Designed miniproteins, single chains, continued (4). Designs and how they scored, part 12

Each design is a single chain, and the fold is of that chain. pLDDT is the mean over its residues in the fold that is shown.

## One batch from the design tools (miniprotein)

Design m12402
Fold by ESMFold2-Fast:
Structure m12402 (fold): chain A 58 residues (1-58)
Amino acid sequence: MAEELFRKGEEEVLKAKTLQEAIDKASQVAAEAYPVLTPQEVVRLANRILKLAEEKLK
């Protein structure tokens, strides 16, 4: 489940043209995850997506 949400977030981040858009997409995916994951899992997911965004948009 968490890996599926990460994959979805990765696809959205890869479509982003700016770092700000990638951050917005990562935040949206984390918000969608909140009802189905624990708070600790949501934070972990958000950090993974943000790290990916920074690596792709440097």
Scores: mean pLDDT 69

Design m12403
Fold by ESMFold2-Fast:
Structure m12403 (fold): chain A 58 residues (1-58)
Amino acid sequence: GPLSREEARRKAIEGATGLVKGGMSKEVAVAMVAHDLRLGGLSREEAEELAREGVEAA
């Protein structure tokens, strides 16, 4: 089923941390995390918002 907001936020932070530590730019990390959250059933707007928050927390 779709990710809950808490699960999506946790996945965004974990995914963003891995991508940024792996050498991805913040802009690319946001795009990749947002894509994964959309596959998890989130809207584009919510996915991009949580992805940006996750990258800033990383």
Scores: mean pLDDT 83

Design m12404
Fold by ESMFold2-Fast:
Structure m12404 (fold): chain A 56 residues (1-56)
Amino acid sequence: SKEEILREISEITGVPLEVVRKAFENASVEALEKALELAKEDPELMRKLILHEASL
């Protein structure tokens, strides 16, 4: 289910799946479900957060 959530976040935000995986490398399934809800509500905000996290 973690991989499915990561793919859905990738599709919603337009961020490549590899970058989304890197940003959420240590995230729990519960954290990913919350991130998915945010991505559905505000895709642009989630996109910015993913790109910031992946740059760390």
Scores: mean pLDDT 83

Design m12405
Fold by ESMFold2-Fast:
Structure m12405 (fold): chain A 70 residues (1-70)
Amino acid sequence: SVFDPLALPRDEAAALLEEALAFARERGAPQEVIDLIERLLAIVRDGSPDRDVASALARGVLEDLRAVYE
């Protein structure tokens, strides 16, 4: 296994965004919310300059979805 300090937060963020996407779809969230999560997931995976920002937002997105949609 390869350990990379930058990869660990990215992989965690990607997993959280995947969970958020599944939760949003299951709860019937608005398409705008689903599109936002998909865009953030793409940023995290594609190595965009915004990757660190997307990683920081991933947890907040999931927490906000759980708070709103239960």
Scores: mean pLDDT 68

Design m12406
Fold by ESMFold2-Fast:
Structure m12406 (fold): chain A 68 residues (1-68)
Amino acid sequence: MSAEEALKKGIEAFNAGNYDEAIEYFQKAVELDPSLAARAYALMGQAALNKGDIETAEEYFRKAAEAA
């Protein structure tokens, strides 16, 4: 699986409401291509917010800002 495929699958899972699966794919995208970290962490933060996990979302948004 390429980083682009992982990012796409994460977005598909996110749109389906499968936030845990989305976070796993976004993490996979970062592992395959660290240049996607800012975008992937921002999407992980949004997924965590949609789960109601505010503390985890803040952590991901912080990582997104650091990666930008």
Scores: mean pLDDT 86

Design m12407
Fold by ESMFold2-Fast:
Structure m12407 (fold): chain A 58 residues (1-58)
Amino acid sequence: GPLYRATAPVPATSPDELALREGDVLELLEEVDEEWWLARSLKDGRVGRVPKSYLEPV
């Protein structure tokens, strides 16, 4: 899928979420709803939900 970069650190508050650091690159897998995406982290290959408002296109 298309690549995105985290614009800010985001903590994981539930087991289905990915903890993000600023600058982390993610592959978009699925748009779950209007606020949350399912993404794969390129740093470690982990898959989870991320808030799309903290992501920008690479």
Scores: mean pLDDT 84

Design m12408
Fold by ESMFold2-Fast:
Structure m12408 (fold): chain A 69 residues (1-69)
Amino acid sequence: SPLSLEELREKARELAEELGLEVDVEALPESVLLELAQLRNAYEFSQTEETRELIREAARRLLLEAKAA
């Protein structure tokens, strides 16, 4: 992966702030951090607002699920 674990955590922190969620990114599994990075990439290359909204919803659900675990 081109990103270090700390860079993945920083990206997750930025995304959580955008979504208005407080998440301990240090407690997130690497698998969740990688999924968030993939969603971030999909968001950057999305062509429509509908797709972006679906990606934001997926990221929000993933972060809330991780917080509940």
Scores: mean pLDDT 76

Design m12409
Fold by ESMFold2-Fast:
Structure m12409 (fold): chain A 75 residues (1-75)
Amino acid sequence: MSVAERAAALATAAMILAVAASLVVSEEEAEKLKKEARELAERMDRAIEAGDEEALRRVEEEIRKLIEEISKVIG
């Protein structure tokens, strides 16, 4: 997979997990997690459009951290 494909897959996973978290956390916390996921997806789209592989790598790392945070909230 390209970096862009991996970043897109991770962003999708983060959004799915944020929605799943909304079933077990408060509405306020769910909104915060969904907002963070959207902001990362937007930054990913910009990096893809710019062809900036280094920016894509940074967004990928931040998406992984968000997934870890959501997993701790759900767990």
Scores: mean pLDDT 75

Design m12410
Fold by ESMFold2-Fast:
Structure m12410 (fold): chain A 91 residues (1-91)
Amino acid sequence: DAVRAAAEEFKALVEKLSQEGKIDPDLAKELIGIVDRLVAAVEAGNRSQAASLYTAARLLIVGGFLEGKITEEAYQELNAALRRLAAAIDA
């Protein structure tokens, strides 16, 4: 339940940032897709797949920021939400 709640919070943040023009829309769509797959992996008990998807989301956020597709403000908010998701998975 905590994982689903953290994932929904993350996806809601991504959608909000996309609407505000603070994240590239294609990048936002890709992040949401990765998080959906991450939740599915956690629920299936596939810890290694979940870890790989978490890393993919983190790298996509970093890469997007470096490419100018994510603002500094959005980068900070996305990293905070991603850390909350990681904490929920590790609980």
Scores: mean pLDDT 87

Design m12411
Fold by ESMFold2-Fast:
Structure m12411 (fold): chain A 70 residues (1-70)
Amino acid sequence: VELSPELAKELEELQKEALERAREAIAAGDEEKALEVLREAIERAAELVAASDLPEAEKAEVLEAAQALL
């Protein structure tokens, strides 16, 4: 059970960008913006996984993990 190299890279870049943007929002005192950025990133990650060529069982596991973070 492992992500394709392409999907893993896209998810890693998405996570890195989201964490950087959320950190900037927190530093600016905008907690609502930080939560919004993180929520959008989780939704985007779920979309990437759903659109990927991963087996259905692996998609379900990743989507359940993503929903647990919401």
Scores: mean pLDDT 72

Design m12412
Fold by ESMFold2-Fast:
Structure m12412 (fold): chain A 87 residues (1-87)
Amino acid sequence: MHPLIKELSEKYNIPEEVLKKEIEKLKEHIEKGAELDLDAPYKKGDVTSALYRAANLLKRLTGKDFKSEEEEKEDAEKIVEILKTAK
């Protein structure tokens, strides 16, 4: 299991397998030709930003908003890192 999946799982109280599956689903969507920019800076509302999509993934799984914009960006960046390193 990726170390960042465990970190986010523990932080947000999401089962590791659920988080992994949702990240794999996002990766599959990108691989099927979704126009997502993995290197774009975070921009709220930008559906082409992988960072914005990653933040929304966490919001959907938790049903809660982030405590700060900085936390949203940092945790979204961790998901994007998992996407970049997943084989």
Scores: mean pLDDT 72

Design m12413
Fold by ESMFold2-Fast:
Structure m12413 (fold): chain A 67 residues (1-67)
Amino acid sequence: MIDEHLAELEKLSQKAEELGVPELAERARDVIQGTREALAQGMDPEAVARFARREIERLKKELEKAK
């Protein structure tokens, strides 16, 4: 569900700030905005969910590298 993906992105943003990587926190916020804009423009919710999930995986990998 998209709401769960958005909540995970917000948690990743907070975690990135706690780890001292504000660039990744900004990336997470950009993904949240992009997801909301895509839904507002009438994009397919399944396609938007796949996009958000892929970006979540990328952010998790980058956060692991930053530690």
Scores: mean pLDDT 82

Design m12414
Fold by ESMFold2-Fast:
Order: sequence, then structure tokens, then C-alpha cells
Structure m12414 (fold): chain A 62 residues (1-62)
Amino acid sequence: SRAAEIAELLKKAKEAYDAGDYKTAGEYIRKLVEEYEVSLRDIARLLGISEKTVSRLIKIAE
């Protein structure tokens, strides 16, 4: 389901972030925003980080 796909991408983003792999974390976050239309606010809340950090991770993935 779409919800299960979003949950898996969030899990992978969190695992990459906790490992210090900010590029990979940003790539998963970018996919959540662009393909699944998840807001930066919701991603920040679900990952337990700030919206500013989420935005920075997306820029690193560019």
C-alpha cells in the first residue's frame, strides 16, 4: 500500500540519517516529497528532526 511504502522510505531515511549518511537520507526524503507528496513538516515530525534539517538534507542530495 502507499502508506506502507511511505513508512519504509521514512525508516530508510531515519536509518541513513542516524548513520551520518546525509546524502542517502536526503535522497529518500526527496522521494517522499516529490513522488508521495509528503510535507516537509510531516517528515520532520516523523523523523524527530527540524524542518530546517529536512530542507538541508534535500539540498545535500542535489
Scores: mean pLDDT 88

Design m12415
Fold by ESMFold2-Fast:
Structure m12415 (fold): chain A 77 residues (1-77)
Amino acid sequence: MDKEELEREVMEAMALIAAAVFKTIHNASEEQFEELAELLLSAEDLEGLTRLIQALLDAKSAEEALERVREVAEALR
């Protein structure tokens, strides 16, 4: 397996797990879950993904989590 390919697969797994945990903890809607998953999957490297996940963990609601993750995703572009 190529190192870059393995890193991407690990990042995709982490993104989907984080999105699933978010949906469960915050009782997020299907639309909120889909948007969060897309934002997390937009990360180009592990550092960026880690920052997105940290923004998610500090949130108190589904709406706040999405706003924070959107802000971090735009900053990483």
Scores: mean pLDDT 79

Design m12416
Fold by ESMFold2-Fast:
Structure m12416 (fold): chain A 77 residues (1-77)
Amino acid sequence: MDRAAAIEHLRRAIEKVRAGDMEGAFEATLAALRLAPDNPHVREAFTLASSLRGIKNPSEEEVERLIAALEEAIAAL
């Protein structure tokens, strides 16, 4: 498993979320999932990023939950 590359994709996803780019966050999280498909925290972060991709104005709570899931996935790698 390319742990370093998966972590860099998850860090990019956090940057995209903070910039309001939910599509970019989804793409970065998907790249991490491809490198760590069996990691439950990466799968959870991907599920959340996928759910927010179609939402035009996600709530502060939804954004914070996604960032927390991405940070948890980095810690779990």
Scores: mean pLDDT 84

Design m12417
Fold by ESMFold2-Fast:
Structure m12417 (fold): chain A 106 residues (1-106)
Amino acid sequence: APSFAELVDELIEIVERTGKEILEAYRAGAPLEEIERILFEAIERIEALVAEGKALYPERAAQLEALMDVARETLGRVAEAIRAGASVEEIEAIFRDGLARLRELA
């Protein structure tokens, strides 16, 4: 079974990889539907990981919920920024700030 630290690292890695994929798609002029699919798939993976973590480490449920909330907020802010036509630099800043918050909670 994965350790709690390994589960947290995997959650952070999902957000980091998703950020790279979204930035590449956005720079390439991908349709909003494709970017929203990437975001949705990332949220599903994070939810599955948090559910597994809560089953293995029920005493850590509150910390896992806090990590999920930060991840969801970060991805939601990215979606809103992309819909508003934000710069690549603004989207990078949202991911950077979200990842810093996740690492602080870990």
Scores: mean pLDDT 89

Design m12418
Fold by ESMFold2-Fast:
Structure m12418 (fold): chain A 60 residues (1-60)
Amino acid sequence: SLRDVMKAVVELAKKKGRNIVTDEDIEEAAKRLGVEPETVRRYFKGLDVEQLENVLKGLE
């Protein structure tokens, strides 16, 4: 689901000490979840990790 992808990119960026989602985070999340990297990139590339965490908290 989109929520699972969002959670994965946030966790990967945080693991690497980043506050912005990068192509590396996108490719790894896409590989892990079996989704197309371009789909993940369109939604999440360059977004702030804190903003995405707030969205995730709203999705429960």
Scores: mean pLDDT 77

Design m12419
Fold by ESMFold2-Fast:
Structure m12419 (fold): chain A 58 residues (1-58)
Amino acid sequence: SATEEAAAEAAELALKEEDPEELAAKVKAILDKYGVNNEEGVEYVTDAVLAALDEKFA
C-alpha cells in the first residue's frame, strides 16, 4: 500500500539522515509523494520513523 511504501522509505531515510529538521522536511515530502494525508497513515509512517531512530541510537 502507499502508506506501507511511505513508511519504508521514511524509515530508510531516518537511518541515513543526521539532521532532525531535514529528516522532518523529507518525511513530509514522502507523505505528500505517496498521498498519505489521513491521520492513521501519518501516524503509521511516524511510528516507522521513530522505530528506525530507536534502533539507530540504541
Scores: mean pLDDT 80

Design m12420
Fold by ESMFold2-Fast:
Structure m12420 (fold): chain A 48 residues (1-48)
Amino acid sequence: MSFDSFKLRLDEGLALHAAQEGEEKLREFARQSSERGRLLAEQVLAQM
């Protein structure tokens, strides 16, 4: 819950920011992110 929790919240914030800029930005974020960040971005994309 320490460092991993921080990373999760950071990835969530970045994914949400990318979503605001559109699907293409979300895909770029997914490609450049950790495995967890990529999965989160894919979940958001699936809901678009």
Scores: mean pLDDT 64

Design m12421
Fold by ESMFold2-Fast:
Structure m12421 (fold): chain A 82 residues (1-82)
Amino acid sequence: AEELLKEAEELLEEAERLIKEGGDKNEAAQLVGIAANNAYEAILAGGDEEKAREILKRAAELLRKLGDFEGAENLEKRLEEL
């Protein structure tokens, strides 16, 4: 659980860097998706739910910034279901 949250944070940081530097938006979106999945798995494994929810919220915001509104809505729905 702790490992998943750490990996999720690292992936979000890399995605944010790519967005800020004008890098590959598809790569950034993929990293955000993997980070969100890791955070969700951490919640299911009984990890730090507050931190995982924060990561999921941040991931949804990044997906909206990347123009992936459907992906963002899917993450927001996951947060509601938890």
Scores: mean pLDDT 81

Design m12422
Fold by ESMFold2-Fast:
Structure m12422 (fold): chain A 91 residues (1-91)
Amino acid sequence: QQALDAIRALVEQGHEVTVETEADPEVIQQLIDAGARSFDVTVKSIDEVEEIANVVKGKDVTVALSISLPPGTPVTEIEKIKEKAKELGLI
């Protein structure tokens, strides 16, 4: 609640706010409703990318993805996440 109020106030003052958050669709929707237009979202799977894409689809928002996978995860898994994000128009 307090974080959403702070974002709303900054956006109303003309600041460009980039919000760093986890891939929680409900939280991201609340942030968009508060006026946030730029996001750095930590994703752990393709499913999380799809959930974010569904929330932001058709909205004028910019999403940067921070991919958080366990150490030793193959590069191909990172590439799959990037390709899905590109396919869904997030990047």
Scores: mean pLDDT 77

Design m12423
Fold by ESMFold2-Fast:
Structure m12423 (fold): chain A 79 residues (1-79)
Amino acid sequence: SLSEEEKRTVLLGLLILKKRKVLSKEELEEVEEKAMELLGISREELEERLKELEPEVEKLSDEEKLELVEKLVELLRKV
């Protein structure tokens, strides 16, 4: 099971990846599926939680965003 900090990292990291547009649509869908598996939530709940976190992403530095994406990738390897 993930800690609350790890769940937050998955959501913020995913939102950052979606905003950066560095992944193809197919690659993004695969990452979203793995994130839903890790979090144990539906797609509808995932979309709602990502929307709530958008203001938090805007407050992050580029360095903090990179660290969150790196942590997300590490957590996704467990699925």
Scores: mean pLDDT 83

Design m12424
Fold by ESMFold2-Fast:
Structure m12424 (fold): chain A 76 residues (1-76)
Amino acid sequence: MPPSEEEVRAEAEAARELARELRENRGKASAAERSAALAVALATRVMADLSEASEELKEEARRAAEEAVEAAREAG
């Protein structure tokens, strides 16, 4: 069963929140915190790609995933 729009939206919100926290805590984030952000980013992208959600929501989710990856990379 493909992910619901609600699941895609929730995962995108989680990715954005983790990105925000990593950006605020640059240089203090643990390897576990960075890994968690990367895992959520991957999940967000996969769920968006497998879902039947609108293109707008899919694009938003992909941007949220990219932001989380960028923040994790900058935090290391």
Scores: mean pLDDT 82

Design m12425
Fold by ESMFold2-Fast:
Structure m12425 (fold): chain A 75 residues (1-75)
Amino acid sequence: NAEEALKAGKYDEAIKLYEEGIKRDPTNADLWTLLGEAYLKKGEYEKAIEYFQKALDIDPNNERAKKVLEEAKKK
């Protein structure tokens, strides 16, 4: 699955799976957060920030998205 791919360092595979999930449920803030985390792990910080911001636009109280957004901004 996407999380297993992310943990294994298969970031492009994880991104594809999260993008497929978002197409099915674009209001799932956790999927946007996980997509951002995959880009963050690839070193694509601007893309990661955009997706974390999208997650927070959907769910402003998403603690994971807030935490990883601050992490990305430190890069």
Scores: mean pLDDT 82

Design m12426
Fold by ESMFold2-Fast:
Structure m12426 (fold): chain A 72 residues (1-72)
Amino acid sequence: MSVEELKKRFDEAVRELQRAVLARDVEAAEKALRELEEIVRKLKELEAPEEVIEEAERALEEARAALDYLKS
């Protein structure tokens, strides 16, 4: 899987997280967050550009905050 394919999958996982938050579905949001975590790990394994990894990690932190808010 290429870095470009992983970026597309990351965008898809972010959209799934947004749908889960809108639906107030904690389990779906947790699943989307786990997918985001796996994608970030794969980007690091493929030695993606540091800027790409940093951007993905920042989005992952925002996703965690959204899940924490949803669970509140």
Scores: mean pLDDT 81

Design m12427
Fold by ESMFold2-Fast:
Structure m12427 (fold): chain A 58 residues (1-58)
Amino acid sequence: MILAKAIEDYEAKKKDELTLKKGDIVEILEVVDDENVLAKNLKTGEIGLVPKKVLEEL
């Protein structure tokens, strides 16, 4: 299990994206491309695409 922390707030811009608050812990499920991951927000249980640049791997 790969865990990461949101280093800034991120608002979903598309229906398949995940909204995050700074400090949220996510599980990285899949690396989609060089810029994006599929992640689960462990606080909300929601799954969606997130830019890697807003995450810090733990």
Scores: mean pLDDT 84

Design m12428
Fold by ESMFold2-Fast:
Structure m12428 (fold): chain A 56 residues (1-56)
Amino acid sequence: MKEELIKRLEELLRELRERGLGYTEESVENEVAFAEKADEEVLRERIEELEALLEE
């Protein structure tokens, strides 16, 4: 479900912002807006990428 993927993406981006890993509030909002127009497969790939960043 696309809405759940977008929520997960936003959660990961805000976590990266809070940890000071180069994400700003504007970049989070812009990426969420883009995600609403993206395919679910693209969203899953992006989520996997962000999760990998948090595991380092």
Scores: mean pLDDT 77

Design m12429
Fold by ESMFold2-Fast:
Structure m12429 (fold): chain A 91 residues (1-91)
Amino acid sequence: SEAEKLEELAQEYGDKAEELFKEGKLEEALEYALKALEYGLKAAELRKDEALAETLRAAKERVERMLEKGLEETLREEEAERERLLAERER
């Protein structure tokens, strides 16, 4: 089916993103990750898997943020948010 073809593309692009990330090619890795998420999201929408589609949209927004303002800045913001949530739980 069309959804199965998109799922295969998502896996191929995702695998390539992981390889590029291990090689330190961060910008290329993020571009491939974005493509993987786009194909995966389209497949989830075709399958009407709303839970998966929501998860993939959130992941896509995160990758787009990394591409827009950089990986280091995005990770720093995520670290600060984790620290905030942990501090809140220790009350």
Scores: mean pLDDT 81

Design m12430
Fold by ESMFold2-Fast:
Structure m12430 (fold): chain A 55 residues (1-55)
Amino acid sequence: GPGLAELARRLGVSVEEARRIVAIVKEDPRFIPLVARESGMSEEEVRELIERALA
């Protein structure tokens, strides 16, 4: 979804790598703070983008 492309852009990774990150975070939300730091987003913004990527 649109959230996946935006997450990839913000992290500076490929869409395929962003898809793997979404899968990892879905299994273990403890990775959300790390994704937030790497992307410069808030933890809330990361949760919202992951939800949109899964839709």
Scores: mean pLDDT 80

Design m12431
Fold by ESMFold2-Fast:
Structure m12431 (fold): chain A 60 residues (1-60)
Amino acid sequence: SEFQKAGAEGLELLGELAQNPSADMKEVNELAKELREAIRNKDLEEVQRVIAKAKEMLKK
């Protein structure tokens, strides 16, 4: 499903951010919490927001 694909992408991106020495770990941890809540609530829009934020952070 689109939701399962988005959730998996979000988790992968957050894993990449956690390995990035330039990333703000506090922001990464808050984003991970937001992703977990979005997945728990089955909120696709929120999952997509977290993905977009993670992608922007990875561009730095």
Scores: mean pLDDT 82

Design m12432
Fold by ESMFold2-Fast:
Structure m12432 (fold): chain A 99 residues (1-99)
Amino acid sequence: KEAEELIKKYEELLKKRPDDAGAHNQLGRAYLKLGKYEEAIKWYEKALEIRPDDPEAWTNLGEAYYKLGKKDEAIKYFEKALEVHPTNERAKELLEKAK
């Protein structure tokens, strides 16, 4: 209902705070919810450039690739999430689904 407005507001926030990793991750999640997986990937990649030790961003990146049918890339990024946080339940579950 408000996803497009939320996306616009996060994009405007990032013009003022271009290094806000959390804002990049949340913008990626907004695009993921809209089924815009390629846009979601772009924003998660930017979040990880700023904060590469974020297991949520790695897991979200893998999920977006999985939704695009890019299984090998999805597996790679779920494995990255587990390298950062080995007990991440969501990354484990999504990795098993992608295998």
Scores: mean pLDDT 84

Design m12433
Fold by ESMFold2-Fast:
Formats: structure tokens, sequence, C-alpha cells
Structure m12433 (fold): chain A 60 residues (1-60)
């Protein structure tokens, strides 16, 4: 399993990022708490891509 956490400026951006990440890997488990998104995904190419996306999106 791979795990990623992202913190976003708004609740709307957090939800948008969570939906985008699960769209990259439908097997991923995504949890949204306020402005914080937590993702746990299988260690697959899709899972790694979803985790990297979340990290990059929260860093921008």
Amino acid sequence: MIEAVGEFPTIESAIGAALAAIGLDPEAKVSVKGKTVTLVAPDTEKGRKAAEFLKQASAA
C-alpha cells in the first residue's frame, strides 16, 4: 500500500483533488476531512500516479 496526504486552501479544492485522485485509481481509498485529503492505494502504477498527483496538487 502507498499513502499520501494533501492539505488544500479550500474544502472545494480538497474535494476536487480527492475526486481526481480516485479517477486516476478507482481502487484507491480516499478520505476527506475538512481541507485535508488522505489517500491509500495499492502499490501499482495507477496507485503511484494517484498518490503523486495528490502530493503535487497540495504543493501548488
Scores: mean pLDDT 81

Design m12434
Fold by ESMFold2-Fast:
Structure m12434 (fold): chain A 81 residues (1-81)
Amino acid sequence: SEAARIAEAVRRARELLAQRDFSGKTPEEIAREVARELGLSDEDIEKAVETVRTGKIDPEKPTVGDAVGLAIRRELERRGL
C-alpha cells in the first residue's frame, strides 16, 4: 500500500540520518541527498526539499517526498539544527 511505502521510506530516512555525517550541509541539501539515496523520483526529491524548508504537508494525503522531508526536518530540529 502507499501508506506502507511511505512508512518504509520514513524509516530508512531516519536510519540514514543516524548513520551518516551531514556536517556543513543545509537542511535542504540533507533532504535532497537522503531522498536521492532512497531512490525517490525527481518530483518526490523536490517535494522533500520543500517540506524540510516549510514543515507543511497534506495530512490526509501526504506524498512519500512530503513524509521524508518532514521526518528529516523533525530529526534536525531535535539535533538543534
Scores: mean pLDDT 82

Design m12435
Fold by ESMFold2-Fast:
Structure m12435 (fold): chain A 55 residues (1-55)
Amino acid sequence: HHHHMERQQRRAEELRQRVKSLTDEAKKVIDDGGDWEQAEKLIEEATELYRALLE
């Protein structure tokens, strides 16, 4: 496993928090019988951030 200074660590941490927040909101919208369009947007944003974190 490789790493880069504090910059990479901080960035990953921020992305993780955002992903979790967005995913939680999307899940709540879906479970609450809300608008799939809205949930999809949240999931899409979370997925994009998660991909950036992993890639």
Scores: mean pLDDT 74

Design m12436
Fold by ESMFold2-Fast:
Structure m12436 (fold): chain A 63 residues (1-63)
Amino acid sequence: MEKEVTVALGDMYAGIGNILASQGKLEEAAEMYEKAAELYKEAGDEERAEEYKKKAEELRKKA
C-alpha cells in the first residue's frame, strides 16, 4: 500500500478517536488510536505511532 494512503487512513482514525474521546467514549477512542498507531507504524512514522499508542493506553486506563 502507498505510504501516503496509509498515513491518510491513520489521520482518519486519529480524528475519529478525537471525536469519540470528546464524547466520553474512551474505550472506542482508544481502539481508534490503536488503529491509527498501527497505520503510522506501517507507513514508517514511528513518532506518530508511539504518540497514538500512548494516547490509547492512557484512555484505556481511564475507561
Scores: mean pLDDT 83

Design m12437
Fold by ESMFold2-Fast:
Structure m12437 (fold): chain A 67 residues (1-67)
Amino acid sequence: MTEFELDEEEKKKLEKAEEVAKLGKELEKEKKEELLEKLRKLEEENAGKLEFEETYEKIKELYEEYK
């Protein structure tokens, strides 16, 4: 079992990652693959330049495009 203390930032990242994972399950397979490719490009462009919250908002916008 994972019993360890998480920083507030790590806890927020885990919570948001779970939300993104849930949104991903609702998407059609084809749209999901296109979204994953866009997410990969977003990661390359940001490469540590954006804080997690900004990255999360951009991911959420991409999900809304694919609804």
Scores: mean pLDDT 63

Design m12438
Fold by ESMFold2-Fast:
Structure m12438 (fold): chain A 65 residues (1-65)
Amino acid sequence: SLKEKKLELIKYISENVNLTKAEVEELADKLGLTPEEKKAILEQFEASRYTADALREIGDEIDAA
C-alpha cells in the first residue's frame, strides 16, 4: 500500500544519512505522493538531518568540556 511505501521511505531516509533532498523528492514523486504527503516526507528528512546534526553538536560539546 502507499502507506507502507511511505513508512519504508521514511525508514530508508533515516538509515541513509548521505541521501540528498533532491533524491528524497525524486523518490516521493516516483511513489505518486500528494504535495501534502511530499511535504511531510521532506519534514521527516529534515528532522533526521537535524537529529544527526544535534548528535554531532553534543559530541563537540563533550569534547570541549
Scores: mean pLDDT 69

Design m12439
Fold by ESMFold2-Fast:
Structure m12439 (fold): chain A 74 residues (1-74)
Amino acid sequence: MEEEAEREAERIAEALREALLAAGASEEVAERAAELVREGYLEAARLEAEGKTEEARLVAQRTVAEAAAVLAAA
């Protein structure tokens, strides 16, 4: 389960990084946003594994907001 969650997190993060680079973001900004999404997905997946579905959803929302803030600050 952890391995599957890590694989999904990496795939989502890589897709986001590629999309941001294609949109003209710098490599640093794209990598930072992608890493935030990867870490947030893993945290949410762990919370869901513990049955904390609402907390997992809040972590996902916070992660999106943090990634958006990184993009806005660039």
Scores: mean pLDDT 80

Design m12440
Fold by ESMFold2-Fast:
Structure m12440 (fold): chain A 91 residues (1-91)
Amino acid sequence: DAVIRALRELVDRLSERDGNNITLSTSLVAASSALVSTERSRDAPPDRQRQTLADTARLLRTVAKNAEEAGDLEAARAAREAAEIAEREAA
């Protein structure tokens, strides 16, 4: 599952950051929530899976922007890659 793998990698990367950065800590919470929601949606009907993936993609785009603004280009790239995978699967 490419989107779940990408979300796990993003969560792992964000979890290694110093908790003193509120923006990155908030991004970790958001990415973790997206991972849980996406995993739970896998047993749902296709229409609900597509909606969850679309919601996840929007959230990850916000995470990418926030990470980039915080200067974390690696987390921003990982979030964008996860968003692109979720967007393709939602289509």
Scores: mean pLDDT 79

